Designed miniproteins, single chains. Designs and how they scored, part 107

Each design is a single chain, and the fold is of that chain. pLDDT is the mean over its residues in the fold that is shown.

## One batch from the design tools (miniprotein)

Design m3745
Fold by ESMFold2-Fast:
Structure m3745 (fold): chain A 111 residues (1-111)
Amino acid sequence: SLEEKAYEVAEEILKKIAEELKKEFPHLEVTIERTEEGAMSLLVYDPEKNKKLRISLQVKILEEENKIELTVSVVGEDGSVASVTMTIKPDDEKEKEEAVKKAVDLVKSML
């Protein structure tokens, strides 16, 4: 059950990142992509700068602690990479909101 919750939380966080980016930067094209394995990522395109960023989440389940470790990675076409790792409780709305804010700030640093 914790594994299923972890992937649901990761998808929720990616969707909220997309929503916040579209809200703050309406000129950005934000596309949700799924791999054949069902993993979700975001493609962010800035047509004004001709710049593309790929945002992905990696999930590690910490069953003993009832927590998940999320690594947000932002990769540019120029080879630039930025990442942040956070540990959150899957049912803690405040920790999820803080994770979204940190991820959005990371993306903004690369725009």
Scores: mean pLDDT 83

Design m3746
Fold by ESMFold2-Fast:
Structure m3746 (fold): chain A 74 residues (1-74)
Amino acid sequence: SNQQKIQKMQDILNENQKARDLLTQKVNEMESEIQQNPSVPQSKIVLYNFLKLTVGSIQNMEDMLQQKIQQLQS
């Protein structure tokens, strides 16, 4: 049923939101470290940029999932 599909999608959305929050905290921590340390390793800058892209990717997945939920509610 549409209700069962909506519930499953909402559960996935909740899990993704939790993962995004954890990654966002890590990104903020790394950003502070980079701003305070003039000698930060290039590898850390690369990882920071990768994690920022990953957060954006998760957000895009959440947006698509939310759009599908809204379509099923219509």
Scores: mean pLDDT 86

Design m3747
Fold by ESMFold2-Fast:
Structure m3747 (fold): chain A 58 residues (1-58)
Amino acid sequence: RTVAEVEAELSKVPDEKLAEWLVKNSPFDEGSANLLATGYKSGALSRRQVAQAIVNAL
């Protein structure tokens, strides 16, 4: 998977479902997924930064 592909997938995920999506579609556990989702929702993390974290964890 490329960062661009993951970023495109993330653009289709509602903010409310992001933590669930991360648990199902990445190696992140619930704790890590919730931290990433919270950072993304607060604007501390961009969609590209979240996509990069997923690719780096694969």
Scores: mean pLDDT 80

Design m3748
Fold by ESMFold2-Fast:
Structure m3748 (fold): chain A 90 residues (1-90)
Amino acid sequence: SEVRIETKTVTVKDGESVTVTLLGERYTVTYDEKQQTITVTNSSGQTFVLPVSEKQPTASVRDPTRPDRAVSVHYDPKTQEVTVTLVERK
């Protein structure tokens, strides 16, 4: 089985939304500092909320429209960088 992985790092400030392209698909990433959450919206308009904190900076979820794909996020509060990784297993 082949595995495809793409990772992108973007700076996302509180209340800001940034769009990244991973394996040809667009994902929109929004950070909420008060709730300590990253919201990811896939190309089909479906959203999922991922809790991230300094003690638990990484969260992951399967893409709700693509069960062969999983999205993980890592947040660094010191740099305000979000690292988004898409893994596709064929």
Scores: mean pLDDT 81

Design m3749
Fold by ESMFold2-Fast:
Structure m3749 (fold): chain A 97 residues (1-97)
Amino acid sequence: SRERQIQEVAGRLAALRYLYSQDIFNEEVQKRGRELLETEPELIEELEELVLKEGPELLIRLIEAGAELLEPVDPEVAELARKAAEILREKIEEAKK
């Protein structure tokens, strides 16, 4: 499903962004970055368009769905994606104040 592909990409991108916030020189971050570059660029563009249209709350939902999809395949990435979603949620709530 296209929707599942978008959710998975959102989860993986969120996990990678969380890792970059910790240490951009980490070999695991570099490896995960290379894996994401193998993702169809059309999926990333579609994700960006959806978030621009619907807002950051949709991005949180897509990341959480992606984490659920990734959990049986890559539980470490799923956990990082959930942490990224929590941080994004906190930033959105702070911005509304």
Scores: mean pLDDT 74

Design m3750
Fold by ESMFold2-Fast:
Structure m3750 (fold): chain A 98 residues (1-98)
Amino acid sequence: MHMEELSKKWEEARKNKDIDTLEELVRELAKENPELLYESNGKEVIEEWIKKLKELGAEKFKEELIELGLANGVPEDVAENGARFAVAVIEALIELEE
């Protein structure tokens, strides 16, 4: 997917509050631009998240991210959506590693 097409779909999904579509779009962004994620979050952070997802599985890793968010004062809905997006991104990166 071109970045412009992805951006347009993101704007439409955000306007419609379509969290499921936003999750799919962050997964596609990760597949198209994996280097951007390493540059934005740091290689060590991404590698640690990949390790945790592989060891714990998606559901437990998501629960840990939500708990961490809540402990740092993030609202519950923001923590839940953030954890969903993080899992989608890391799963996409794992699919690219082989």
Scores: mean pLDDT 76

Design m3751
Fold by ESMFold2-Fast:
Structure m3751 (fold): chain A 68 residues (1-68)
Amino acid sequence: IDDLLAKAKALEDLAADFRAKAEELRALGEKDPSMSDLYDAGADMNDHAAALAEKGAEELRKKAKELL
């Protein structure tokens, strides 16, 4: 159970990192509008990775709760 919760937390931390990277890329696009499409595409990829990590964390938390 502790292992599942630790992995869920690691995925939540990873998701937060991806979200922060996406925001950084969008901010760069605002500063350089000529490159905004490329920065927005990079931000979307990071948001997608974050969503997958968040989903994985939810599944691990659900499994840990069902084992309690």
Scores: mean pLDDT 83

Design m3752
Fold by ESMFold2-Fast:
Structure m3752 (fold): chain A 69 residues (1-69)
Amino acid sequence: MERIEELKRRVKELADELVRLGHPREGAALYTAAMLAAIGLEFMGDYEGAAKFLEEAVEEMERRVEELR
């Protein structure tokens, strides 16, 4: 649970950074997709899948933020 909450917070931080870099639509879309997928997996009881999905989302978003700097 703790790890999933930390990953969700990190996704939000990265989405906010995308907004700050002038890409609010992309930030909102990536945030929404990551959060909905994680919530769906948690609802199905797949906490490991939720954590893995969020980790992959964080890696993708971090790569995108670096690309835009």
Scores: mean pLDDT 84

Design m3753
Fold by ESMFold2-Fast:
Structure m3753 (fold): chain A 73 residues (1-73)
Amino acid sequence: SKIDSAIELLEKDIAIGQAARDQLQAELERALADPNTSDREIARIEVILGLEQATVDSSKAFLEELKKKKEEA
């Protein structure tokens, strides 16, 4: 069904976003451990990490709505 295809595609997108978030988190941890990393560079990574997390969270919320609609059918 169209809803099953949408759920599968969205689950794949969430997995990709989570992997990207994990890579950014590792970069942030390395930056924080390096005393030569500037506050500006740390802030840049934190902003990008926050945007990626917000995107993943939005996709997860949409996935829950699609699953709920499928159960109501």
Scores: mean pLDDT 85

Design m3754
Fold by ESMFold2-Fast:
Structure m3754 (fold): chain A 69 residues (1-69)
Amino acid sequence: SEEELLARIARREVTEALRAGDEEGALRGVKSLAEKGYFKAAEAAVEAARELGREDLAEQMRRIIEEYS
């Protein structure tokens, strides 16, 4: 489904951004998804950040999602 594809892309994009040290890019990506209403993909990005041990970024991502929910 489109939701499943977007979630996979979101996880990959966040993982690559964080591996590259691009925290701002990761947060911008989540904001873009939330603005478009792609909440399942945005939540997948939050989980990817948590899995990488970045609870600080996961919390920031959650705040961004809440602004659009």
Scores: mean pLDDT 87

Design m3755
Fold by ESMFold2-Fast:
Structure m3755 (fold): chain A 69 residues (1-69)
Amino acid sequence: MSPEEFLAAFRARLEAARSEEEVIAVTREAVDELHEMYEAGEISEAEYDALLRELGALAGEALARLRAA
């Protein structure tokens, strides 16, 4: 899976989430997938760090949106 495909799938799951618990669950699953990709040597350390930061940013935006509603 490309980084773009991974992030697109994560964003779609976040947009489908209806609660903070769902956002947290989706984010935990994505972090686990990313860690498996890194351990398998599919992504570099720099890509792993960049993707983790992006996951955190997207999850934070989703949580803020739910809290504001």
Scores: mean pLDDT 82

Design m3756
Fold by ESMFold2-Fast:
Structure m3756 (fold): chain A 69 residues (1-69)
Amino acid sequence: MSEELAREIAEETRRAALENPAAALVIASDKIAEAAKKYGLSKEEVERVGRLVGEAFEEAMRELAERRA
């Protein structure tokens, strides 16, 4: 469950990051908080989702840098 949720939020964060990096992290944070409340995620599960979302954000930033290089 947390893996599919993390991937969905990560994909949305990646798209948002390509358009507005500053807004992307805020959007991701809000979605993680909403999901944690809705699905009753533990602190550890929230941390796992955050890690996967963070990795997707870094990948989007690398993609932008490579496309400009």
Scores: mean pLDDT 76

Design m3757
Fold by ESMFold2-Fast:
Structure m3757 (fold): chain A 60 residues (1-60)
Amino acid sequence: SKEDALKRYEEQIARTSQFVRQDPRYTPQQQQRFEALLAQRLAEAKKTGELKPLVFAVQP
């Protein structure tokens, strides 16, 4: 269902956030940028149902 897909997507976002926070190669500013991008993706997914890949041009 769409609800189950969204729940899994939210869990994927949470896991991605955890990995970025634990990666010492990312600066605090890069971590903040990732958090903002993940929050934007989640808000868009809740509004449109579009589950876009969690791949961003933010490098360590």
Scores: mean pLDDT 78

Design m3758
Fold by ESMFold2-Fast:
Structure m3758 (fold): chain A 100 residues (1-100)
Amino acid sequence: MPSVEERLREVMARLSEEEQRALAIALLSAAVKLAENDPSVPQSLVDELKELLARLEAGEISAEEAVARLFEIRGQLPPDLAAKVDAVVGMAVAEAEAAL
């Protein structure tokens, strides 16, 4: 099967720019909540996720850039938390695929 990142990119390519932003905001919001509730995550990574979400909501970055940065940060997270992020992305991708 393609990776969750590849599946998300394929879904994003089929969405409008507004829908891409809404999806990216939902994913980053979920990642922030997961990171904030895990004491093993460095505060610097939590702050980076919050800053990324704020910039996306302000329209300072594209949904594509925000998603790319989320997967870069995901690579720096503890394995258990990275798996939870992958699960959230996988569920969102499955819901979006069902709507397309």
Scores: mean pLDDT 81

Design m3759
Fold by ESMFold2-Fast:
Structure m3759 (fold): chain A 95 residues (1-95)
Amino acid sequence: SHELRLAEQHLRQAMDALRAGDFDSAAQHIRQALLSLTKVMSIDDALARAEAWIERFGREAGDPALTEEGLRLARRQATLVQTAENIRKIGEQID
């Protein structure tokens, strides 16, 4: 699907940003990947798919530290996406 292709592109950009030491850009790309995936699947499924792609891209790069940092950022960004969605749903129910 289009959302899956966008998510893969963003995760590749995130891994490139991590290699360059640009953690803010990496976090933004991971967030965009998760947001694209959550249009077609749950946040838990989105995180699992993102983690699988990060592990694959980290293996291609031959850098276990890059993989671990990517996974750490993905888990953090998934928590932030879930928190934002929870706040949005609470706001809609109170409105």
Scores: mean pLDDT 85

Design m3760
Fold by ESMFold2-Fast:
Structure m3760 (fold): chain A 76 residues (1-76)
Amino acid sequence: MEQHLLEALEKVKAEAPAVLAELKALRDEEAIDTFLSTAIPALEKAIDKLPAEKQAEARAFVEELKAQLEAIKASL
């Protein structure tokens, strides 16, 4: 289970720049709000199941992702 969560998290990290660029290009506030209200809480719950040593890195990534999404939303 944890190995699958780690693999999923690494895939999300790899895809995040492209997703953020797409959201910025769309300038769709509802899409950003949906991501913040759905995808981010799901990631946070998945991180709680990771080994403690990996949680810090994963939480830092999620906080950076939230900051980027909020910055895009503020630019609309």
Scores: mean pLDDT 78

Design m3761
Fold by ESMFold2-Fast:
Structure m3761 (fold): chain A 62 residues (1-62)
Amino acid sequence: MEELERRLKELEEELARLKQLLATSKAKNGMTDEDLASLQKRIAEIEEEIARLKKEIEELRA
């Protein structure tokens, strides 16, 4: 359970970083379309994982 909370915080920080990376990379036109698409999908997946992890943590604690 404690590891899930630590992972949740790491995911939140990674999410913020990935969003900034996406914006910066897109502005610089330095990355491939595939890399940008992968970042976008990863961001969406992380957001879903964060929501699910929060639910699982609550269920385990309840």
Scores: mean pLDDT 77

Design m3762
Fold by ESMFold2-Fast:
Structure m3762 (fold): chain A 74 residues (1-74)
Amino acid sequence: MSHWESLSPEVQEEVRRLVDQAVEAARRGDMETAERLIDRAVELLKTHGGLSDEEAAAIRDEYLADARAVAAAA
């Protein structure tokens, strides 16, 4: 199972909020803000979800790819 399911409801909500804000920033073309918000979400996953640096890097890359796709579609 993903590390997501081991997070407290409060941490899950914060990660969702950060990712949602990152998508909104990407839609506006603000990739700098989107990247910062993604980095904050990934740090929460590392701190509370027990992700390794390798797992965190993979998730970060996936979130950035999604944000980039949203920016390109806008």
Scores: mean pLDDT 79

Design m3763
Fold by ESMFold2-Fast:
Structure m3763 (fold): chain A 71 residues (1-71)
Amino acid sequence: MTEEELERLKELVKESVQKLIEFAKKYGIPDEAIEKSYEGIKKTLEDFVKRGVITEEEAQAMLEGIEEARK
């Protein structure tokens, strides 16, 4: 994957996560449940890298998108 493609992946993930956070806040979903979801996603990405399903660069771009969405 090119640097441009990785940056686009990061931006798409960031926008998607931001919208999900807005939705969760609108419907009163507890912060604890949201945090557990983030930890679950991180563990899933680590497992996918370990199994060769995605590259470390792809996982890193997705994680950076999530972190930026959280601010």
Scores: mean pLDDT 79

Design m3764
Fold by ESMFold2-Fast:
Structure m3764 (fold): chain A 112 residues (1-112)
Amino acid sequence: MEELIKELNASNLVKQIKEEFDKVKDKITGDVKKIRSLLYKTVFLTFNLTPENAPEFLKNIKEIVDALEPVAKEAKRLMEILKLFVDNVIDRGLYVEEAEELKKRIDELLAK
């Protein structure tokens, strides 16, 4: 997972996230500007993941997932990218229980 995230370098991830988010931004729950900011911060943090920043990283992903819930089908690619970020936390043994709960939430939204 960590190697897979590195292969999707920051520039390519920002581009994909921007394109996918722009498709659904008018249908999300909450503040579009705030969620966009959290998405970009999440891309940065996934390449710089530490035990100290992992709780904020998971909290940011959870807030993004909650905002994307009404458009989970349309945002499938974006949700899959967020799931890869959560898998990176699990693979590193950081906050495994919280990360697994978030991964389950994403899987449930993708199954609908």
Scores: mean pLDDT 80

Design m3765
Fold by ESMFold2-Fast:
Structure m3765 (fold): chain A 83 residues (1-83)
Amino acid sequence: MEIEERRRQLAVQIAAVLQAIGVLFDAELHKSPLVPEAERLLEEAKEVLLAPEEEREEATERSREIIERSAELEKRLREELAA
């Protein structure tokens, strides 16, 4: 259940980042340097979500790091939208 719960948390957090990016595009801020950073984070998240069962401990640790990074990125995206 540990890896499944972490992947569920990661999916929710990535959805929040995608929502923030969508608002950024609507506000014509799509050229922000935060957009390429978000794209890289999404690729890393995909790698973790598709990791094999044998790597579950490493994937769980990586998912925690990605969740923290995505929360920080979401905050930065919202700050840029508020400016």
Scores: mean pLDDT 66

Design m3766
Fold by ESMFold2-Fast:
Structure m3766 (fold): chain A 80 residues (1-80)
Amino acid sequence: SLKDEILELMRKKGVSEEQLAEAEKMLDTINEEEDLAAIRKLIESSGDSPEEVVKTFRDAVAVIRFLKNSKRPLSTIFLL
């Protein structure tokens, strides 16, 4: 699967098994193949440093989550 390909690529770039377990949990919250394909491409273009790979992955997941959450009207949070 695309999720398995992302995890395998991260493992090959030296990401620790503990960080891979956390990445797998984050990937399980992402059900859209377009988002997974974007993450895969970003990890392929990242540097070979495991720290850089983890940062790229976390930044990509954060952007995806932000874009999905931004469709909710933030104005409803200001109702005190």
Scores: mean pLDDT 75

Design m3767
Fold by ESMFold2-Fast:
Structure m3767 (fold): chain A 84 residues (1-84)
Amino acid sequence: SAAEQAELQKQIADLAAQAEKLKAAGAPKETVAKIYGEIIALMGKLTGNPEGVIKQGKRDLEELYGEEFAKIAEEEAKKKLKEM
């Protein structure tokens, strides 16, 4: 429904803001990577294409932050999707 999509979009926006705040504060890369993983999981649910969102998100994060960061985010996204 439109209300469910709006709630997912709000959760994604809140997590993105949290990730930026944590990066600015010098939080560990693992902590930030897990938040990006949760964002990827919610985007997958919102779009109905979790596999495509995970694949694209992993590539984008690997380019920006490196392979280990992207792997942590991918693992967290897969974990969160199983919990949904």
Scores: mean pLDDT 86

Design m3768
Fold by ESMFold2-Fast:
Structure m3768 (fold): chain A 120 residues (1-120)
Amino acid sequence: SLEELIEQLKEIRERFRAIKERVKEGGNLEEELEEAKELVEKAKEIVGEFLDLNPDLPVEKKKEIAEKMKEIVEQLNEMELVLRDPSLSEEEKREKIVEKLEKIIEQLDKIIKIMEETYS
């Protein structure tokens, strides 16, 4: 159901918050990035199913959701570049990855809001 899709995306958002806290606390950056990649793919599937269940959604709202999902993917790609950057210290990598995780969480919040406004 639409409500179940919204709740699943909220669970993904909470998992991103947990990743962010583990990164801050010295967690393994490579392992946390792999989990983040899996969560982005799950978020894409949930958002895709939401759009399929709401074909009459205004084109402007569909574009807004697509733009926010694109930003999430771009932040994930930037985290991978940060992880592979030999000029950055581990501390600098953690700080930059935390900032990108915060941007992903912000975009998920915005997508969830659009979904909730469509449901209610």
Scores: mean pLDDT 89

Design m3769
Fold by ESMFold2-Fast:
Structure m3769 (fold): chain A 82 residues (1-82)
Amino acid sequence: DEEALKLRIERLKATSREELEERHQAGLERLRALGASPLSIKALELFHEGELLIREGRIEEGLKKIEEGGDLGLENHRRALA
């Protein structure tokens, strides 16, 4: 829903760049500890780029990066199931 997305965007704008970076580093450490694939790491990087872009008010570009990360995550799942 667009309203839920708008609230998410407002939360990201209210979140400090430092907090987003800390969250990203924690996510990377978790993925590495789980032995995650390079595709999972790239997906997380794309999500982080997207969140930073949204925080800067570059909403369309940020949403595109998040979509790319989601698509890459699905590709990783398809490879794991094959």
Scores: mean pLDDT 78

Design m3770
Fold by ESMFold2-Fast:
Structure m3770 (fold): chain A 61 residues (1-61)
Amino acid sequence: QWKQEAENARKTAEELRKKADELDEMVSRGEAPPEALVKSANLYAASGILEAAADFLEQMA
């Protein structure tokens, strides 16, 4: 089931990046406060961690 776990981690990472991109765009449009950039940065970091975990799981396959 490690293959499915890697796939799920990658999908979650993609969703986090998309959400972070949406936050960045909202700040750019003036629809969100600058503090939202801290949240988007944290989402990008979490996405990177999940991608690294997925890569590790795929290597174990």
Scores: mean pLDDT 81

Design m3771
Fold by ESMFold2-Fast:
Structure m3771 (fold): chain A 92 residues (1-92)
Amino acid sequence: KKEEYIKILKEEGFSEEDAEKLAEALLEAEKLIEEVAAAELEEAEREELIAKGEAAEKRGAEVGEEMTTDELIEAILAVAKGLGAKIAEAKK
């Protein structure tokens, strides 16, 4: 639930406002993983989503502390779409 994510993010040092925004992004990410994993993706679309997700994950690892909350949200959503695409690939 959103309240659980907010609590965890506040424990990690995020402000209440940023924790709320990130919690909403995490809930959206869960939905995106499920939706993309269930989607009938073409090979090119799947590869693009995976590549973008991996790039976002790498960026977060390298410069995550320098990223704004909006940049973190964008990265979370990109990683979620990539993960969903990997799950869709594994089903074949």
Scores: mean pLDDT 77

Design m3772
Fold by ESMFold2-Fast:
Structure m3772 (fold): chain A 83 residues (1-83)
Amino acid sequence: MEVLELDLSGLDGEEAVAAVEAAVRATAERHGLGTPVELIVRASTVLNGLEVHVVLRLVGAVDPETGRTVLLSREVLSREEKP
């Protein structure tokens, strides 16, 4: 399984989703559709007035029948909250 690291800090939600989808698709195109891609994603968001920095482990793939990206698993590796 390929492991790819992405830093999405400072991106909005739409930009972050697009970056993850692009990374999964590029890796799947290199190794064949349906191959699981592991991503370590660093992202930031604002929840309840706090800036939250998270590191996520995502596993995604491209469905070979539809060509759509699918999320197979999501795990929170770390979470840091700043006022």
Scores: mean pLDDT 73

Design m3773
Fold by ESMFold2-Fast:
Structure m3773 (fold): chain A 106 residues (1-106)
Amino acid sequence: MSELELIERGIEAAKRAGGSAMEFLMTGDSKGLIDGLDTVRKDLQTVIDNSTNPRLINVMTGMLSTVTQAKDNIRKGVFPVTSALGVMAESARAVRELRRLKEEIE
């Protein structure tokens, strides 16, 4: 797998995380959000495990931390809206950073 393919996979995982958080804010479906974030967490970990690029690893690790904390908070019923907003903000940041990294590698 090329570094470019890993960056693109990372962008798609981050976009899915943001989409799941937005859907939760619109519907209140905590189970759907938890299931979506669990899928995203697995994709983020796959990128981390297969990348040697420290910038990609750093962005994915930050996203993984945010997703993991949001899942825990939502399961406990603690600050669900704030947690979802945090996922959306980190998703936007990760997508922006990875798009910049992609342009540097192309």
Scores: mean pLDDT 88

Design m3774
Fold by ESMFold2-Fast:
Structure m3774 (fold): chain A 100 residues (1-100)
Amino acid sequence: MEEELREVAERGIEAGKNKDMATIEELKAEYRAAAEAGDEAMAVAYLGGGAAALAMIAGYPEEVARKIAELGIEAAKAVEAGDFETVARIEEEMKKLYEE
């Protein structure tokens, strides 16, 4: 699972670096498919990768995008574990990144 989550995160970061909207649309489609299949952990991973890409396109530095991607990985693991308290804390950390 961690290797799969890391692959999604790196796809998002590379899409953001290259302003690759096609890969961002693929991540959105994968998010929808995972959510419809009930794979909430993978849905959160795809959402995090897409958010990291969009943050870079919006002009945030790569450091912020990588933090978003790492938080997405942690959130996906927390969802798989049923640890929604950790998911809520990660959501708060993501909000702080957009304020910095």
Scores: mean pLDDT 80

Design m3775
Fold by ESMFold2-Fast:
Structure m3775 (fold): chain A 112 residues (1-112)
Amino acid sequence: SMLKEIREVLEEFGKRVKEALIELGVPEDKAEEFAELLKESLWDLVTEYLNDPSATLDQIEFAIREAAVSSVLEFADRLGMSEEKKQELLRRTTELADETALRIVELIKKSQ
């Protein structure tokens, strides 16, 4: 089902964000907790949009990207990450968020 495939895409996204955080020196327990919360937040976001008949695919794509990048940025700031590590995290997260948003939009389009 589309919902199952979206969950699998978000699970992969969460794992990759966790890996990026650990590689940049975030403790594993904090990285895991954040990645799980991020995954849940994005799932709630996507399901809310799927229940809105006026929502466009472009709006869904933008919302996923914006929410993912903003959440990671706020987390990095809260942890007091160095500017260098923060920039690398933003670069990696933006790439992952772009890939994830496109995959989710393709799944929605394919199910229509």
Scores: mean pLDDT 89

Design m3776
Fold by ESMFold2-Fast:
Structure m3776 (fold): chain A 59 residues (1-59)
Amino acid sequence: ELKRILRHFDKDGDGQLSSAERAMLRDADIDGDGTLSREELTALSGEQLTDEQVQFFAA
């Protein structure tokens, strides 16, 4: 799932995140701990988890 989320943002397809994509990931780092959780990445994409799974992780 994480790999698919990263690929979704990696529009260039070179296996790396662009500066713009990194900026979006930084903004989505809700905890500000420098590490994105699976839920934070799902909030950005909204496509890797079902609504039920997102609800589960939020609870």
Scores: mean pLDDT 51

Design m3777
Fold by ESMFold2-Fast:
Order: structure tokens, then sequence, then C-alpha cells
Structure m3777 (fold): chain A 76 residues (1-76)
């Protein structure tokens, strides 16, 4: 879980920077990812991003959820 969180965090930060996401929105998303990964184990960063990240970003109202997921996958 800690390895999955670290990999997703690094990939997501890169995706967010490429899409011009504010530091505040990045912080909100990272907080939600930490909570989701603390509740449910995922076998890999890819499994989390493919299975959960989109719904999580949409649930908190982040813009460009599809593009963020696609770019995060590209950086895994």
Amino acid sequence: SAEVLARVTAAFRRAAAELGLSSGLVAVALGQMREALARDPYPSARAFVEGRLRALLESVGLPQADALVERTLAHL
C-alpha cells in the first residue's frame, strides 16, 4: 500500500503539473488517494489508477478527471 501510494503520488503530481492543476487541488486529490488506499488494498499502482482514481477525482469535483487519469497511467 505504501509503495502503491508513492508510485501513484509521483505519477499524479507529474500529470497534474502537465495539465496546470493548482497546488490546492493536487493536495485535495492526494488526501483522497491516501484515504482510499488506507481503506482498500490494491495489488499495483496501475490497478488503483484504472479501478478507482477516476471515480475519486470526480467525487471531489476535480476538473479534467479523464485527462488526469490518462496522464497518470502514462507516468506509471
Scores: mean pLDDT 85

Design m3778
Fold by ESMFold2-Fast:
Structure m3778 (fold): chain A 88 residues (1-88)
Amino acid sequence: MDAIKALTVEQIKKRIAEIDKKAKEVGFDVEEAVKKVEEERELAEKLGNEETVKLLDKVLELVKKGKPGLALGVVVLEHQGLDTSLLD
């Protein structure tokens, strides 16, 4: 089972690298992305969803660093119940 999980994580890492490369090439709008993540974080905080707030804080930091693909990868892994540290 771990081999299949590892293969899936490696595929996600490869797609993250491709997305981040493409975002850099097309001039990804970091400010607009940050605004959208902040709006979702505020909604999650109002709903008392602490786990989602922590996830969105991590996403926000990665988006601010110009890594939207890595941010998406973190969300995908968390949604699937996988350890986000697997992307390190």
Scores: mean pLDDT 72

